# Ledger of designs, part 40: designed miniproteins, single chains, continued (5)

Each design is a single chain, and the fold is of that chain. pLDDT is the mean over its residues in the fold that is shown.

## One batch from the design tools (miniprotein)

Design m17454
Fold by ESMFold2-Fast:
Structure m17454 (fold): chain A 58 residues (1-58)
Amino acid sequence: MLARVVKDYEAKTDEEITLKKGDIVEILEEVDDEWVKARVVGLGIEGLVPKSVLEILE
């Protein structure tokens, strides 16, 4: 499932990834109601991100 980052997010732990508004990510796994494991398309970087910064595309 692809999602677009709708606002910049700075990683707060080593398990999280830093994202910029406009980045496209693939959601790999839903961790809980607030967090997903995602991979940045084109960069291969993966980690935890809050669902609140993502807009689901497909």
Scores: mean pLDDT 82

Design m17455
Fold by ESMFold2-Fast:
Structure m17455 (fold): chain A 61 residues (1-61)
Amino acid sequence: SMEEREELIKQLSDEDPEVRLEAVKRLGELPLSEEAREALRNVAATDEDPEVRRAAQEVLN
């Protein structure tokens, strides 16, 4: 689970928005570290894909 969380955080920076969206959803199923929360907050604020931004915001709330 720790290794999976690290890989998912890395996938939040993937070139493919589908990969980023899946990483957001899978992180939402796990206990979130502060590092993961910060990464998701950045995605929610800055991701170029509005669906990815919305998903990150939903995971954080």
Scores: mean pLDDT 85

Design m17456
Fold by ESMFold2-Fast:
Structure m17456 (fold): chain A 83 residues (1-83)
Amino acid sequence: MEEDIDLGVIQIALAVGMIAAEKEGNTELAKLYREALDAVEAGDFDTAIELLQKAIDLARSLGDEETARLAERVLKMVERLKA
């Protein structure tokens, strides 16, 4: 049976995170989401996990808890897909 979590869901969530960060003027955070999306599309889940962890840390340091929570959810999805 197919997993409830798939690459399409991860890609949409990362794109949403990038757009949200850009709208708030957090260009570095948006860049991390874009790079994580590229890594996921390339099948490089290790790099995606590292980039998502950096995005979580940066978002929290900026007080952007909503994008931090989104990045945490995506991180867990990527970890499940890798496992």
Scores: mean pLDDT 80

Design m17457
Fold by ESMFold2-Fast:
Structure m17457 (fold): chain A 64 residues (1-64)
Amino acid sequence: AAAEAAAQARAGEHTDRLILEKHDEIVSRIEEAAQRARESGDEETAENLELGKKFVEKMAEKLK
């Protein structure tokens, strides 16, 4: 029981961290792209990137 619980907790923690790490990386890339789009005056691309960011954030929340 204790060994099984420890193994599952370790696997779950590792999986959660990987998902959160990937989520953070994707969000950061989207934010950078959106900022550059705004600087170039491409408001439509910036808005689409912000929507994509919100979608990724919502998906990550469902995993928690």
Scores: mean pLDDT 71

Design m17458
Fold by ESMFold2-Fast:
Structure m17458 (fold): chain A 61 residues (1-61)
Amino acid sequence: MLRYEVTVKKGNEIPFAKALSDEGINIIDYLGEGKFLVETDDGDKVNKIASDFGGKAVLIS
């Protein structure tokens, strides 16, 4: 599984977390400032969801 740091638009944190959970993507931690640490093998999926919430995902490991 790959780890991504995902930043979303402030105010979108709760609906974004729900969208990740609904798609089976593991949330490891919330880092603050609209930033999440997530673990998935589907980087394309996490990038699409992040874009829907005004953000982006960056591969970190």
Scores: mean pLDDT 82

Design m17459
Fold by ESMFold2-Fast:
Structure m17459 (fold): chain A 66 residues (1-66)
Amino acid sequence: GMSEIKEKLLRLIGEILRLIGEILDIEEKLKDPSLSEEEKEKLKEKLKELEERLKELMEELNSIEF
């Protein structure tokens, strides 16, 4: 019922917010001019993984609306 949809929405929103927080943290770290190129590449790879996971969760969230 509607309560089950609400519970799923709250869980997805929680996971999305956590991923956004992690993405923002990595983007902030990437602004550090003292980072080596190797450190930047590792952060970019992690950022890409998190962005792909966020996209999947956003698609799942959108699927609940319809």
Scores: mean pLDDT 83

Design m17460
Fold by ESMFold2-Fast:
Structure m17460 (fold): chain A 57 residues (1-57)
Amino acid sequence: GAAARALIAREAGLSEAQIDRLEALVREGATPAEIARATGLSVAQAAGAAQALRDFA
């Protein structure tokens, strides 16, 4: 939900545009490496944020 998305963005230090991009990439089934490249996160941060979005948002 929106609350989980906002919490993930805050914890990862993502802007609204970055969390929107992360959410779109997760829906597309993008790999953590692809998400990291698009958002500027590390691969580990991208994997964690993507998993949290799948589980809670």
Scores: mean pLDDT 79

Design m17461
Fold by ESMFold2-Fast:
Structure m17461 (fold): chain A 76 residues (1-76)
Amino acid sequence: SQQQQLYQVVQQAFDLIRQLGKENPEAARHAAEAIGAAFAGDREAMDKHLAEVGKLVSPETAQQVRALAQQIYDLS
């Protein structure tokens, strides 16, 4: 179901943010803001915070955060 899929993606997002917060608190803050914006349907705020994450972490990690935010945006 869409609800179960959303729960799974949200759990993955929280796990990633938690890991980021231990090594880069600023990146974790922007990732959390991007996820929050995704839930609110705020595409502009989501993209702004994802751009900041991209400056602070590896391209691979930035892509993981972007993918999770996009999935939450699409499911919410």
Scores: mean pLDDT 88

Design m17462
Fold by ESMFold2-Fast:
Structure m17462 (fold): chain A 60 residues (1-60)
Amino acid sequence: SIDNIFKVLEAMHKHRGEKLSVAQLSEMTGLSQSTVSNALKLLEKRGIVRRVAEGVYELA
């Protein structure tokens, strides 16, 4: 959902410049790791975030 994408994006913006794992974003947002992973895949396709390692992302 748009709301879930917004929650993930807001958490990443608050931690701008940091490399964040799916597990960390799950804890920060209260969303399941599966939901976070799906949101991150969509954001990566849009060029908003980049994957820097297995299950680890940062703002593009």
Scores: mean pLDDT 86

Design m17463
Fold by ESMFold2-Fast:
Structure m17463 (fold): chain A 88 residues (1-88)
Amino acid sequence: DVVLSPEERKRLEELAKEVEELIKKYGEEDPFVQEKAEEAFIEVTSIVYGIPKEEVREIVEKIKEEHLSSEEARELLEKAKEKAKAAK
């Protein structure tokens, strides 16, 4: 049960709004918009799962390079979450 702080919730809302505005301005297929959406996803995933941003970035790169399924991606995130808890 991940209880997000009010500050974390506000950050997630800000990231969502920023990506939405970029999509409206440049279009969803724009490489700049796609890069910003990926950065927002990395930050959101880091906050929600309690994983360092660098580790989330490595998982995202692995998903892209190895064409992993949604289930395989979720397993990697879950393993990283447990590792982060163990490291404290």
Scores: mean pLDDT 77

Design m17464
Fold by ESMFold2-Fast:
Structure m17464 (fold): chain A 67 residues (1-67)
Amino acid sequence: MKPKDERDRAFLRALAERAIEEGRRAEAQGDYVGAAKSYRGAATLYEGVGDLERAAEARARADELLA
């Protein structure tokens, strides 16, 4: 995915933030598999906007939940 303007980046970042929120809710419910899936989705979206640091953090969180 290659966003071409700030609006596209803002939209994808908002989607990533929503996926992080869904991951946190799944974690609170004890659904670690669902939480990991949401965090991996967020990582892909952050990577798509070039936010490699937040993408790495989301992936690490997902991996921790499945370890």
Scores: mean pLDDT 81

Design m17465
Fold by ESMFold2-Fast:
Structure m17465 (fold): chain A 55 residues (1-55)
Amino acid sequence: ALQEAAELSRQAVEAALAGDWETARELLEKAREVAKGDPLAELVVDIAEQEVRKI
C-alpha cells in the first residue's frame, strides 16, 4: 500500500511537470485508491496533490 501509493504519487507529479495533466489526475486517483486505510500512504498522496496544484 504505502510503497505503491508513493510510486504512483511520484509518477503523477512527474506527469504534471511534463504537462500531462490527464495522466497526472489518473495516477493520483489510483494512488488515492491504493492508499485507503493507510494514514501514511494517504498523507503521501495529499502531498503529491498539493505539489501538482502548484505546478
Scores: mean pLDDT 80

Design m17466
Fold by ESMFold2-Fast:
Structure m17466 (fold): chain A 70 residues (1-70)
Amino acid sequence: MSTLEQAKELLKEVQKLAKESGNENFKEAVKTLEEMLKKAETGSEEEQKYTLEKIKTALEKLKEYIKEKE
């Protein structure tokens, strides 16, 4: 699986959890990540890795937020 494919799969998970959270800040962050991923599709391998790390960070923060709300 390529870096770009991993980023796309993780972004879908972030999108799902952001919708479940009901938090507008996470929904806005998803839009930013979608724009970053679109740019990374035609970018360098380093840009793709950077985008993947940003998506991973967002996923982790979103999981923490959901856990804290309970």
Scores: mean pLDDT 80

Design m17468
Fold by ESMFold2-Fast:
Structure m17468 (fold): chain A 72 residues (1-72)
Amino acid sequence: SEEAEKLLKMGEDYYNQALKARKAGNKEQASKYFQKAVDYYIKAIEVARQNGDEELEKKAREALKKAIDDYM
């Protein structure tokens, strides 16, 4: 699904921004970007599930897991 791929990429972009903000010591900015990444990964999982795209769902789930582990 093109929509699910786009949502996954958006999540990845926010996740990368969160990591950069964390490295810079900006905890508030990092938390906001992690929250955005989580939101987009959840949307990607939902859309991939609806379309039966198991590979994309698994990728989005792994990305979500890593983002949550890094945020928490």
Scores: mean pLDDT 87

Design m17469
Fold by ESMFold2-Fast:
Structure m17469 (fold): chain A 57 residues (1-57)
Amino acid sequence: VKADVLLQAATNYIAALLAKGKSPATIAKQVTALLTSAGISAAEANAIVAQALTKVQ
């Protein structure tokens, strides 16, 4: 449940950053940092970001 909410939020945020012309590499770093700051483990944050990037491509 929580993972699905985080994935949806990450997907929306990544889509907004892509619309502003940010590179996928910069977006991945920024979103991963935000997730880890919110208490998500680095491994889980990386998995969420990778999955979200697949959904917006």
Scores: mean pLDDT 77

Design m17470
Fold by ESMFold2-Fast:
Structure m17470 (fold): chain A 63 residues (1-63)
Amino acid sequence: YKKNVELLLGRYAILMMDDTGLSQRELARVLGKSQATVSRYIDLVMKELGVKTRREAAEKLRR
């Protein structure tokens, strides 16, 4: 459950940042989370996708 929610939020964060140009800080404010929490969510998704950059992650998620 918790891991699935974190992965879903991480995917959402990556796509929103790519689409809107929002910084990680701005997105954290929108989501009501800390920057560290959003960073962790993004890192989990990038590890799952096997990518090194948020741009690569966004490209794979739009697949």
Scores: mean pLDDT 78

Design m17471
Fold by ESMFold2-Fast:
Structure m17471 (fold): chain A 63 residues (1-63)
Amino acid sequence: MNEAIGLAAQRAVRELGLSPETAARIVKLLAIEKKSPREVAEETGVSVGTAKRVRRWIEEEKK
């Protein structure tokens, strides 16, 4: 249940250059808190596009 979250966070660190803590927070807000990419961008300071990309990765890893 948290494996997809961990994999998406690791991918965000590697591909977007985010810190592990920031990547984990973004993934938690998207996958656990069910917040929109816009809300996550406001909370974390990343772009809406970055939040949308991470959300897509979470969905792919959940497959």
Scores: mean pLDDT 78

Design m17472
Fold by ESMFold2-Fast:
Structure m17472 (fold): chain A 66 residues (1-66)
Amino acid sequence: MIDSIISKLKSLGKKYYSLGEISDVIKEILPGSGGILSDLVISRLKKLGKKYYSLSEIREVLEELG
């Protein structure tokens, strides 16, 4: 699951991702339960106070919630 989310983000070819892009990818990979996971990930990332996030920051949050 985490690897699928990270692989999809990598396929976009970006260095940094917005909260909206991260949320959309999580919901795409997990259409049934992705809303809950998306809300948890976005809540954790918002606490970092940034506008854009690297793949390593996104992976760390996903691993902490897994």
Scores: mean pLDDT 79

Design m17473
Fold by ESMFold2-Fast:
Structure m17473 (fold): chain A 69 residues (1-69)
Amino acid sequence: VKEEDLEREILEALGRMYYSLGQKLEKQGKYEEALELYEKALELFRKAGNEEGAKKAEEEIEKIKKKLE
C-alpha cells in the first residue's frame, strides 16, 4: 500500500466518523454542533475523493441550515 492510498483511507475513515457523530448530535437536537461535524466530514470526503460521502454531507448540511433558519 502506498502512502497516498493509506492517507485516502484515513481521510475516508475520519469523514465517516465525523458524519456519524453529526447524525448522533442531530438526533439529540444539537443542530449547530451537528452542522460543524458535517462540515468537517464534507472537507474530509472531498480530500479523499469520496464524491458520494461529500454529497451526503452536503445534503445534511442543507437540511440542518433549514432547521436553524
Scores: mean pLDDT 83

Design m17474
Fold by ESMFold2-Fast:
Structure m17474 (fold): chain A 102 residues (1-102)
Amino acid sequence: SELEKDRELLREVLRLVGETFEKIANATSKEQVKEIVKEFIDKLRELRKKSTNPELQKVLDEAIKKLEEAVENDASVDEIRQILTDFLRKVRELLEKIEKEL
């Protein structure tokens, strides 16, 4: 079903967020953090192309925009972590909604 595909995609997003937090925690410079964030944005764009769910597309688009703005404006590592934390919360909320419908 389309809901099962959305669930799988959201679980993939959660895995990538966790992986990105780990990479940021192990980063030794702000330049390395920016490269990690750029790689994460590229992965989110790829997942966005696979999505047919408007709510999921919106959550991904908002995260991409905020992360791109953070990189452009040389945001602190703490600001980047906050954006990722807010994104994680929204992804979990959407996953719970979809799982309730299954």
Scores: mean pLDDT 88

Design m17475
Fold by ESMFold2-Fast:
Structure m17475 (fold): chain A 66 residues (1-66)
Amino acid sequence: MGVVRASGLPVTTATGLALAGIGEGGEVKVENGEKITVTISGLDEAEARALAEAGRAGGGEAEVTL
């Protein structure tokens, strides 16, 4: 099972990632601060990699743990 942690996100990207993570059946945690962090767990490897890439493309940094 994969986990994605995406940080440094603008509100639009964070919202999109959270909704996508819920749609994939993942567990989503959103941490608001000076930057937004979204953590999504319960993903397969392909879902985790795709969501991490979306986070990076949206102006954040993302890491995948499998």
Scores: mean pLDDT 82

Design m17476
Fold by ESMFold2-Fast:
Formats: sequence, C-alpha cells, structure tokens
Structure m17476 (fold): chain A 68 residues (1-68)
Amino acid sequence: MTPEEEALVDRLLALYDAMTTASPEQRKALRLEIAELVREALERFGPDSTLRVLDKVAERLQARAAAA
C-alpha cells in the first residue's frame, strides 16, 4: 500500500478502537467521522485504493477479535 493508504488504515483503526470504549452518543459521532474519511478516500484515491484500505482495516480488526 502507499504511505497515504497506510495512514488512512491507522486513522480508521484508531477510530474503531475509540468506539470500543465510547458511549452510544460518542459511537454515533465516531461512525460519522469514519464515513467522512471513507468519502474523502473515495474522492481522493478512487474505489480500488479505498477498498484496499477498508480490507486492511477489516483484516486487522478480525485478527484482533480472533486473538480475543
């Protein structure tokens, strides 16, 4: 992945980590922030790069869940 794509993965993972300890109201705000980052990525990098970023985020989250 490009350095820009890796930076987006790190930002998205940080937001997902914040959601694990957040209140329901904070989770709503965090979900909107995630949606905005994905929208910006689609506009800036296109769908293929955005999908690669999202796949990597999902991979990291799934690996973490499997590790308990």
Scores: mean pLDDT 81

Design m17477
Fold by ESMFold2-Fast:
Structure m17477 (fold): chain A 89 residues (1-89)
Amino acid sequence: SEEAQEIAIKALEEALDILSEALGDFDLDRASVIVHIAVTLTVLKNNKFSPEEVIELLEETIKVIEEKLKDEAGKEAIKILREAIEKIK
């Protein structure tokens, strides 16, 4: 639904903002996560998805963050995305 995509887009934009503003040295793992979120946002803005497909995209994004980032900013981004999944369910 459009509502599910709007919830996901807002959450991904908030996650991107937190990760981009995080203190410390910029590294390739952080850059790869930022690129993944930017691509996912582009895909969501240009295509129609079911709520289930939107949840799958958010879950894959959480997995990428968990694998690449171990800092507080990564944990906050994951929290925002998990809260978005609960709103869509």
Scores: mean pLDDT 84

Design m17478
Fold by ESMFold2-Fast:
Structure m17478 (fold): chain A 69 residues (1-69)
Amino acid sequence: MSPQAIELKNKGNEFFKQGKYEEAIKAYEQALALDPNFADAHFNIAVASEKLGTLSDESRDEHEAKARA
């Protein structure tokens, strides 16, 4: 596993913790471009994608739902 793939996963984790799920997914995708078998990146993309689905409803501002997805 390349050090760059690990660094990109860590950047994705930082974006994820900030609620920047689109940016998190981009970072995880870049990690997978370097290491396609990076299981943590695959898992984190799936979780971030679920979060993005929940956050697309701008007509219903559920701050509590954002915490739990």
Scores: mean pLDDT 71

Design m17479
Fold by ESMFold2-Fast:
Structure m17479 (fold): chain A 56 residues (1-56)
Amino acid sequence: MLYRVVPGVTIATGDGKVFKAGDVVTEEELAKAMGMEDPEVAVRLAEHEGAIERVE
C-alpha cells in the first residue's frame, strides 16, 4: 500500500531520513521512520494524527 504525506507535515527519523509533504511512502518505510517494528501500527498512528493519506 502507498501513502502520501499530507501538506504541512514533515516526518523525520533518528536515522536522518526526512519525508516531507507530497512524498509517497510504503508501510515499511513509515514504520522505519517512526521507529516502529509493525508497519500496520505505524500506518494507523500516522492516519490517526492526520499525517498521511492513502494514495488509492
Scores: mean pLDDT 74

Design m17480
Fold by ESMFold2-Fast:
Structure m17480 (fold): chain A 100 residues (1-100)
Amino acid sequence: MVEVKLNGPKKVKGGGTLIIKAIGKNTGDKNIGLFVLAFDEKDLTKLVDKAEKNFGPGEGIVELKIENVKKGEKYKIESRAFDSESGKLLAENSMNVEVE
């Protein structure tokens, strides 16, 4: 079984740094690709930034850092965990962040 949790603020101040952590928990024996993806909430085809880590059994943590966020931006943050060999999506989670 694979579980993904997102940890980060719902609001960040313009000019600041947004830090999002994805925590993947893998109780199986397979290698997991854990992604954190930041999209523009106004256009979900626009990927703003991403971070990725491969990890085996146990806990994996991926940090996404977006510097100099602009007031009025809104991000949709998605975390997705894939089986590293098959590409099968195993778990996902999402959150929204507003820049004030």
Scores: mean pLDDT 85

Design m17481
Fold by ESMFold2-Fast:
Structure m17481 (fold): chain A 60 residues (1-60)
Amino acid sequence: MGGAGLVVKEGDTQKSIAERLGVSQKTFSAALKRGRVLVNGKVTTSLPFEVGDSVVLLAE
């Protein structure tokens, strides 16, 4: 997939995850609601994420 990705670490918040992906928290929240966020290879529209989860922000 052509998106940006990371692995959730202990102490990560939605804000820190968004910053590590290079986007604003609001952009990340909007992407999450639009189904453009994969957690462990599955589309996710809600929180929370667990430590060790693979998070991928999909580009268009």
Scores: mean pLDDT 74

Design m17482
Fold by ESMFold2-Fast:
Structure m17482 (fold): chain A 92 residues (1-92)
Amino acid sequence: SKIDELKEKIKEVMERLLAVADEHLSPEFRAEVKALVDEIMKALDNDDYERALAITARLGELLDEHQAPPEVRALVTEISRLLVEIAELKKA
């Protein structure tokens, strides 16, 4: 389904996010990012897109607070965009 394709794309973007975080963030901050990514993945596996969006927003706020590089923040923006696309498809 289109939703399953989008879920796979989100998981791919999350893997890229973790890899970029490993290059740019402190070990402590990487652990916090990974914990939130794991929670987003759990929400996706449960088809809880509202929870996934809320956690993604919290991740974005955390990255902004710590002045994370633009490349890290851009990946979180992409995750949010894909989650919104899933939410709109579920309304249709």
Scores: mean pLDDT 85

Design m17483
Fold by ESMFold2-Fast:
Structure m17483 (fold): chain A 60 residues (1-60)
Amino acid sequence: SLYDKYKKEIDEAIAKETDLSRIVQKVVEIFKKMVEDLGNNKQLEDLQLYADEKIAEKAA
């Protein structure tokens, strides 16, 4: 599914990058693509919350 695809892309972006600013920029680019592909819905919101939490964990 697109949800699983984008969740994986978020995980890889966070895991592979060492610079938090670059992670955020890449995640924002992924979400721009998701808005175009999925529209505004619960899955988009869930993925945004997931990404925010993962970034916060890496920043700690």
Scores: mean pLDDT 78

Design m17484
Fold by ESMFold2-Fast:
Parts: structure tokens; C-alpha cells; sequence
Structure m17484 (fold): chain A 73 residues (1-73)
């Protein structure tokens, strides 16, 4: 369900924001890879997250989300 996916993306986004605040980029990359590998997110969802991070000024998080989206496509 798209609504369940949106909720999952929101929960993951909040966790990713905490990792960004802590500078834990390797953990962020692994969390995103796991989310796609487990079928919880699609590469397209990661592109949306990248755009959201870029809009917030989190350039490194945006870069990581885009790289993982490309890797997992």
C-alpha cells in the first residue's frame, strides 16, 4: 500500500536525519541499502529522499541517497 510505504519512508527519514546530525554517513548508506534490499523502499523512493535532503541543505545525505538509488537500480 502506498500509504504504508509513505509512513515507512517518513520513519526512515527521521532516522536518517538523526544519522546526518551525528555525521554517521556509513550507517546511513547501509540503512538505505538494507531498506531497498528488504523491499521496504524502491530506488525511486531514495531519489525522493535525496531531493528532500537537498531541499533541507543536507548535501552529503542527498548524495548518499542518490548513489544508493543508482547502485540498487
Amino acid sequence: DASERALAVTKLFNRLLKLEEEGKYDEMRQLLRDAVAEGRLTPEDLEALSTAFEALGYDKAAEIAREVAEEMR
Scores: mean pLDDT 81

Design m17485
Fold by ESMFold2-Fast:
Structure m17485 (fold): chain A 66 residues (1-66)
Amino acid sequence: SMMEAMEEAARAAAEGLARLAEQYTGQPATGEGEVLDDTHGRITLTVGGKTYEGEIDLTGILKKLG
């Protein structure tokens, strides 16, 4: 379903950012992705106990996938 694809996209983006943060900082990192609406998601990234939040445009990602 479209919602399932959006949830997967948000999760993948969050996981990718967490791995990148671990590589650059050498500290443990976790990422969480949330779908806000049909075009937007929120990513929450925790690195070394500090939390960061950002919004992503899911429309561009979905257009690239078909």
Scores: mean pLDDT 77

Design m17486
Fold by ESMFold2-Fast:
Structure m17486 (fold): chain A 55 residues (1-55)
Amino acid sequence: SGQVEVKEEVEGDTVTRTTTYTLPGNTVTSVITNGEKAVTSDSRSGQVVEEEVVP
């Protein structure tokens, strides 16, 4: 079984959305800030993917 949590925070002009997927023995977290950058990390494999988005 797995669990999903979505968190959105606003600070001034900055909007940050964090999505966390918790699986047995694994956690995947994706963070998007103002659509400018997306970072996804996997705790089991240690894989981190970063992508920058042009507005």
Scores: mean pLDDT 69

Design m17487
Fold by ESMFold2-Fast:
Order: sequence, then C-alpha cells, then structure tokens
Structure m17487 (fold): chain A 77 residues (1-77)
Amino acid sequence: MDEEQFKEAAEELIEKEKEKSVTADEILELLKEKGAKELFEEWKKNKDESTVVAIEVGLILRVIGEAIDIELEKKRA
C-alpha cells in the first residue's frame, strides 16, 4: 500500500466522522496545512481531549507519516 492509498483510507475515516462533527473537518484542514508528523507532535503537547475522534485520527496520521518515511527511506536509500 502506497502513500496515496493510506491517505485515501484516512480521508475516508475522517469523512465518516465529519458527518457527526466538525472536529474531523478541522483535523483534515490541519493535515493539509502541516502534515501528519507535525500535527501529531503538536497534539501530544496540547492533549486535546475534547473529541475521541481526534485521538483516532491522530493515530492514523502517525501511521501515515511513518509509512511515508519508511517508503521514502527505502526508495531513496
């Protein structure tokens, strides 16, 4: 599975939650602006517990970032 497929899966999950709350929309916008790793690191500092969805999306973003890094290092190595 490549970066595009992982992003698509994450967007699907975010969109599903978006139907219930605006929190998913904010997370999606942050993903576009900052990227997965920086977003997740900032979350660790703030520990926004206002939404459970945010926690799950954070995990997905971390997985995406990790997968991209692994793939990038393998192909550039």
Scores: mean pLDDT 55

Design m17488
Fold by ESMFold2-Fast:
Structure m17488 (fold): chain A 55 residues (1-55)
Amino acid sequence: SVAEAVAALDAGDFARALAILRGLPPEEASRVGVYFATTHDDPAVLAEIQRIAAR
């Protein structure tokens, strides 16, 4: 879920967060990407989230 992906990102568990995001609809993954862009400073992880959302 979006909530599980956000919780994993906030915990710094990016491997878990990316695995959850791959199972979400692209529109939901995109919403998590927007959240991450406003709350974190990790362009590499943001780029991976955006790649997942663009599938």
Scores: mean pLDDT 82

Design m17489
Fold by ESMFold2-Fast:
Structure m17489 (fold): chain A 76 residues (1-76)
Amino acid sequence: MSPEERFRRLEARVRELLAQLEEAARAGDRDRAAELRDEIHRLLEEMGAVAAGDPALAERARAFAREAVARIQAIE
C-alpha cells in the first residue's frame, strides 16, 4: 500500500470516528466520547507519521488535523 493510499484510509477512518463522536456526544455518553477522541488523536498522529517523508502529504496531514480538531471542538 502506498503512503497516499494509507493516508486516504486513515482520513476515511477519522471521518467515521468523528461521526461516531457526534452521536456519542448527543447521547451524553461521556466515556464513549472520550474513547473516540483518544482514537481520533492516535490516528491523526499515525497520519503525520505516514506523511513524514512526503512534504505534500505532510502539509495535507497538518490541514486535516486542523479540520478534525475544529470539528471535535464544535461537537463539544
Scores: mean pLDDT 86

Design m17490
Fold by ESMFold2-Fast:
Structure m17490 (fold): chain A 60 residues (1-60)
Amino acid sequence: SELEKEAHKLILRGIALKLRGIGLIFEGELTGDEKLREEGERLIEEGDELLKKADELLEK
């Protein structure tokens, strides 16, 4: 169904954003770059929002 396809895309994007965010946090920690850590935290938050939207779609 279209809802399942939409949920699947949200899950993949959410996971990808969280993985990129984790990578940026690690890079920021290694380099002492506070802005990279902040950007990584924002990406994780965005990923969590997408995963939450996917859950809402699948609960119907």
Scores: mean pLDDT 87

Design m17491
Fold by ESMFold2-Fast:
Structure m17491 (fold): chain A 65 residues (1-65)
Amino acid sequence: ATQISSASITLLQQTYNLTYSNSQLQQIGIQAIDDTHIGIYKGNQFIGTYPYSNMNQGIAAALAA
């Protein structure tokens, strides 16, 4: 499955009320896995799978990696 770009994370910021800066979000990719889970990446590095309810925690983990 194809990793989605930082632009998709910016769209998710509007949907899920994310507070991260654009420069932080540009480092992160999100890929939908199923209706309840997403894969989170930092550049080409896979960080982990998170439920949509924990997206903010996954993004924070990616930024800390």
Scores: mean pLDDT 67

Design m17492
Fold by ESMFold2-Fast:
Structure m17492 (fold): chain A 84 residues (1-84)
Amino acid sequence: ELEKLKEKLREALKNKDFLEVLRIYSDIIDLLGDEEKAEKIVLEIGEELNRKELAEKVIKLEREIRESLEAMKEAIDRLIERRK
């Protein structure tokens, strides 16, 4: 339910709960399957609530976490292959 996630996002942004905003943003990405759409939603709500800077930081951190997890997975896969 996108509308329920948007409502939770508004509350998390109002409370400046960075970790909850990050979690909800990840849930929106998963629900939509479209990072660009999810990013627009988070930025629009962030602007509405005067939390644009927080929204931008969350978007940046989520991207960094995802890239780091992908890099870690590749490194683990390489280590496993070397042990075979």
Scores: mean pLDDT 80

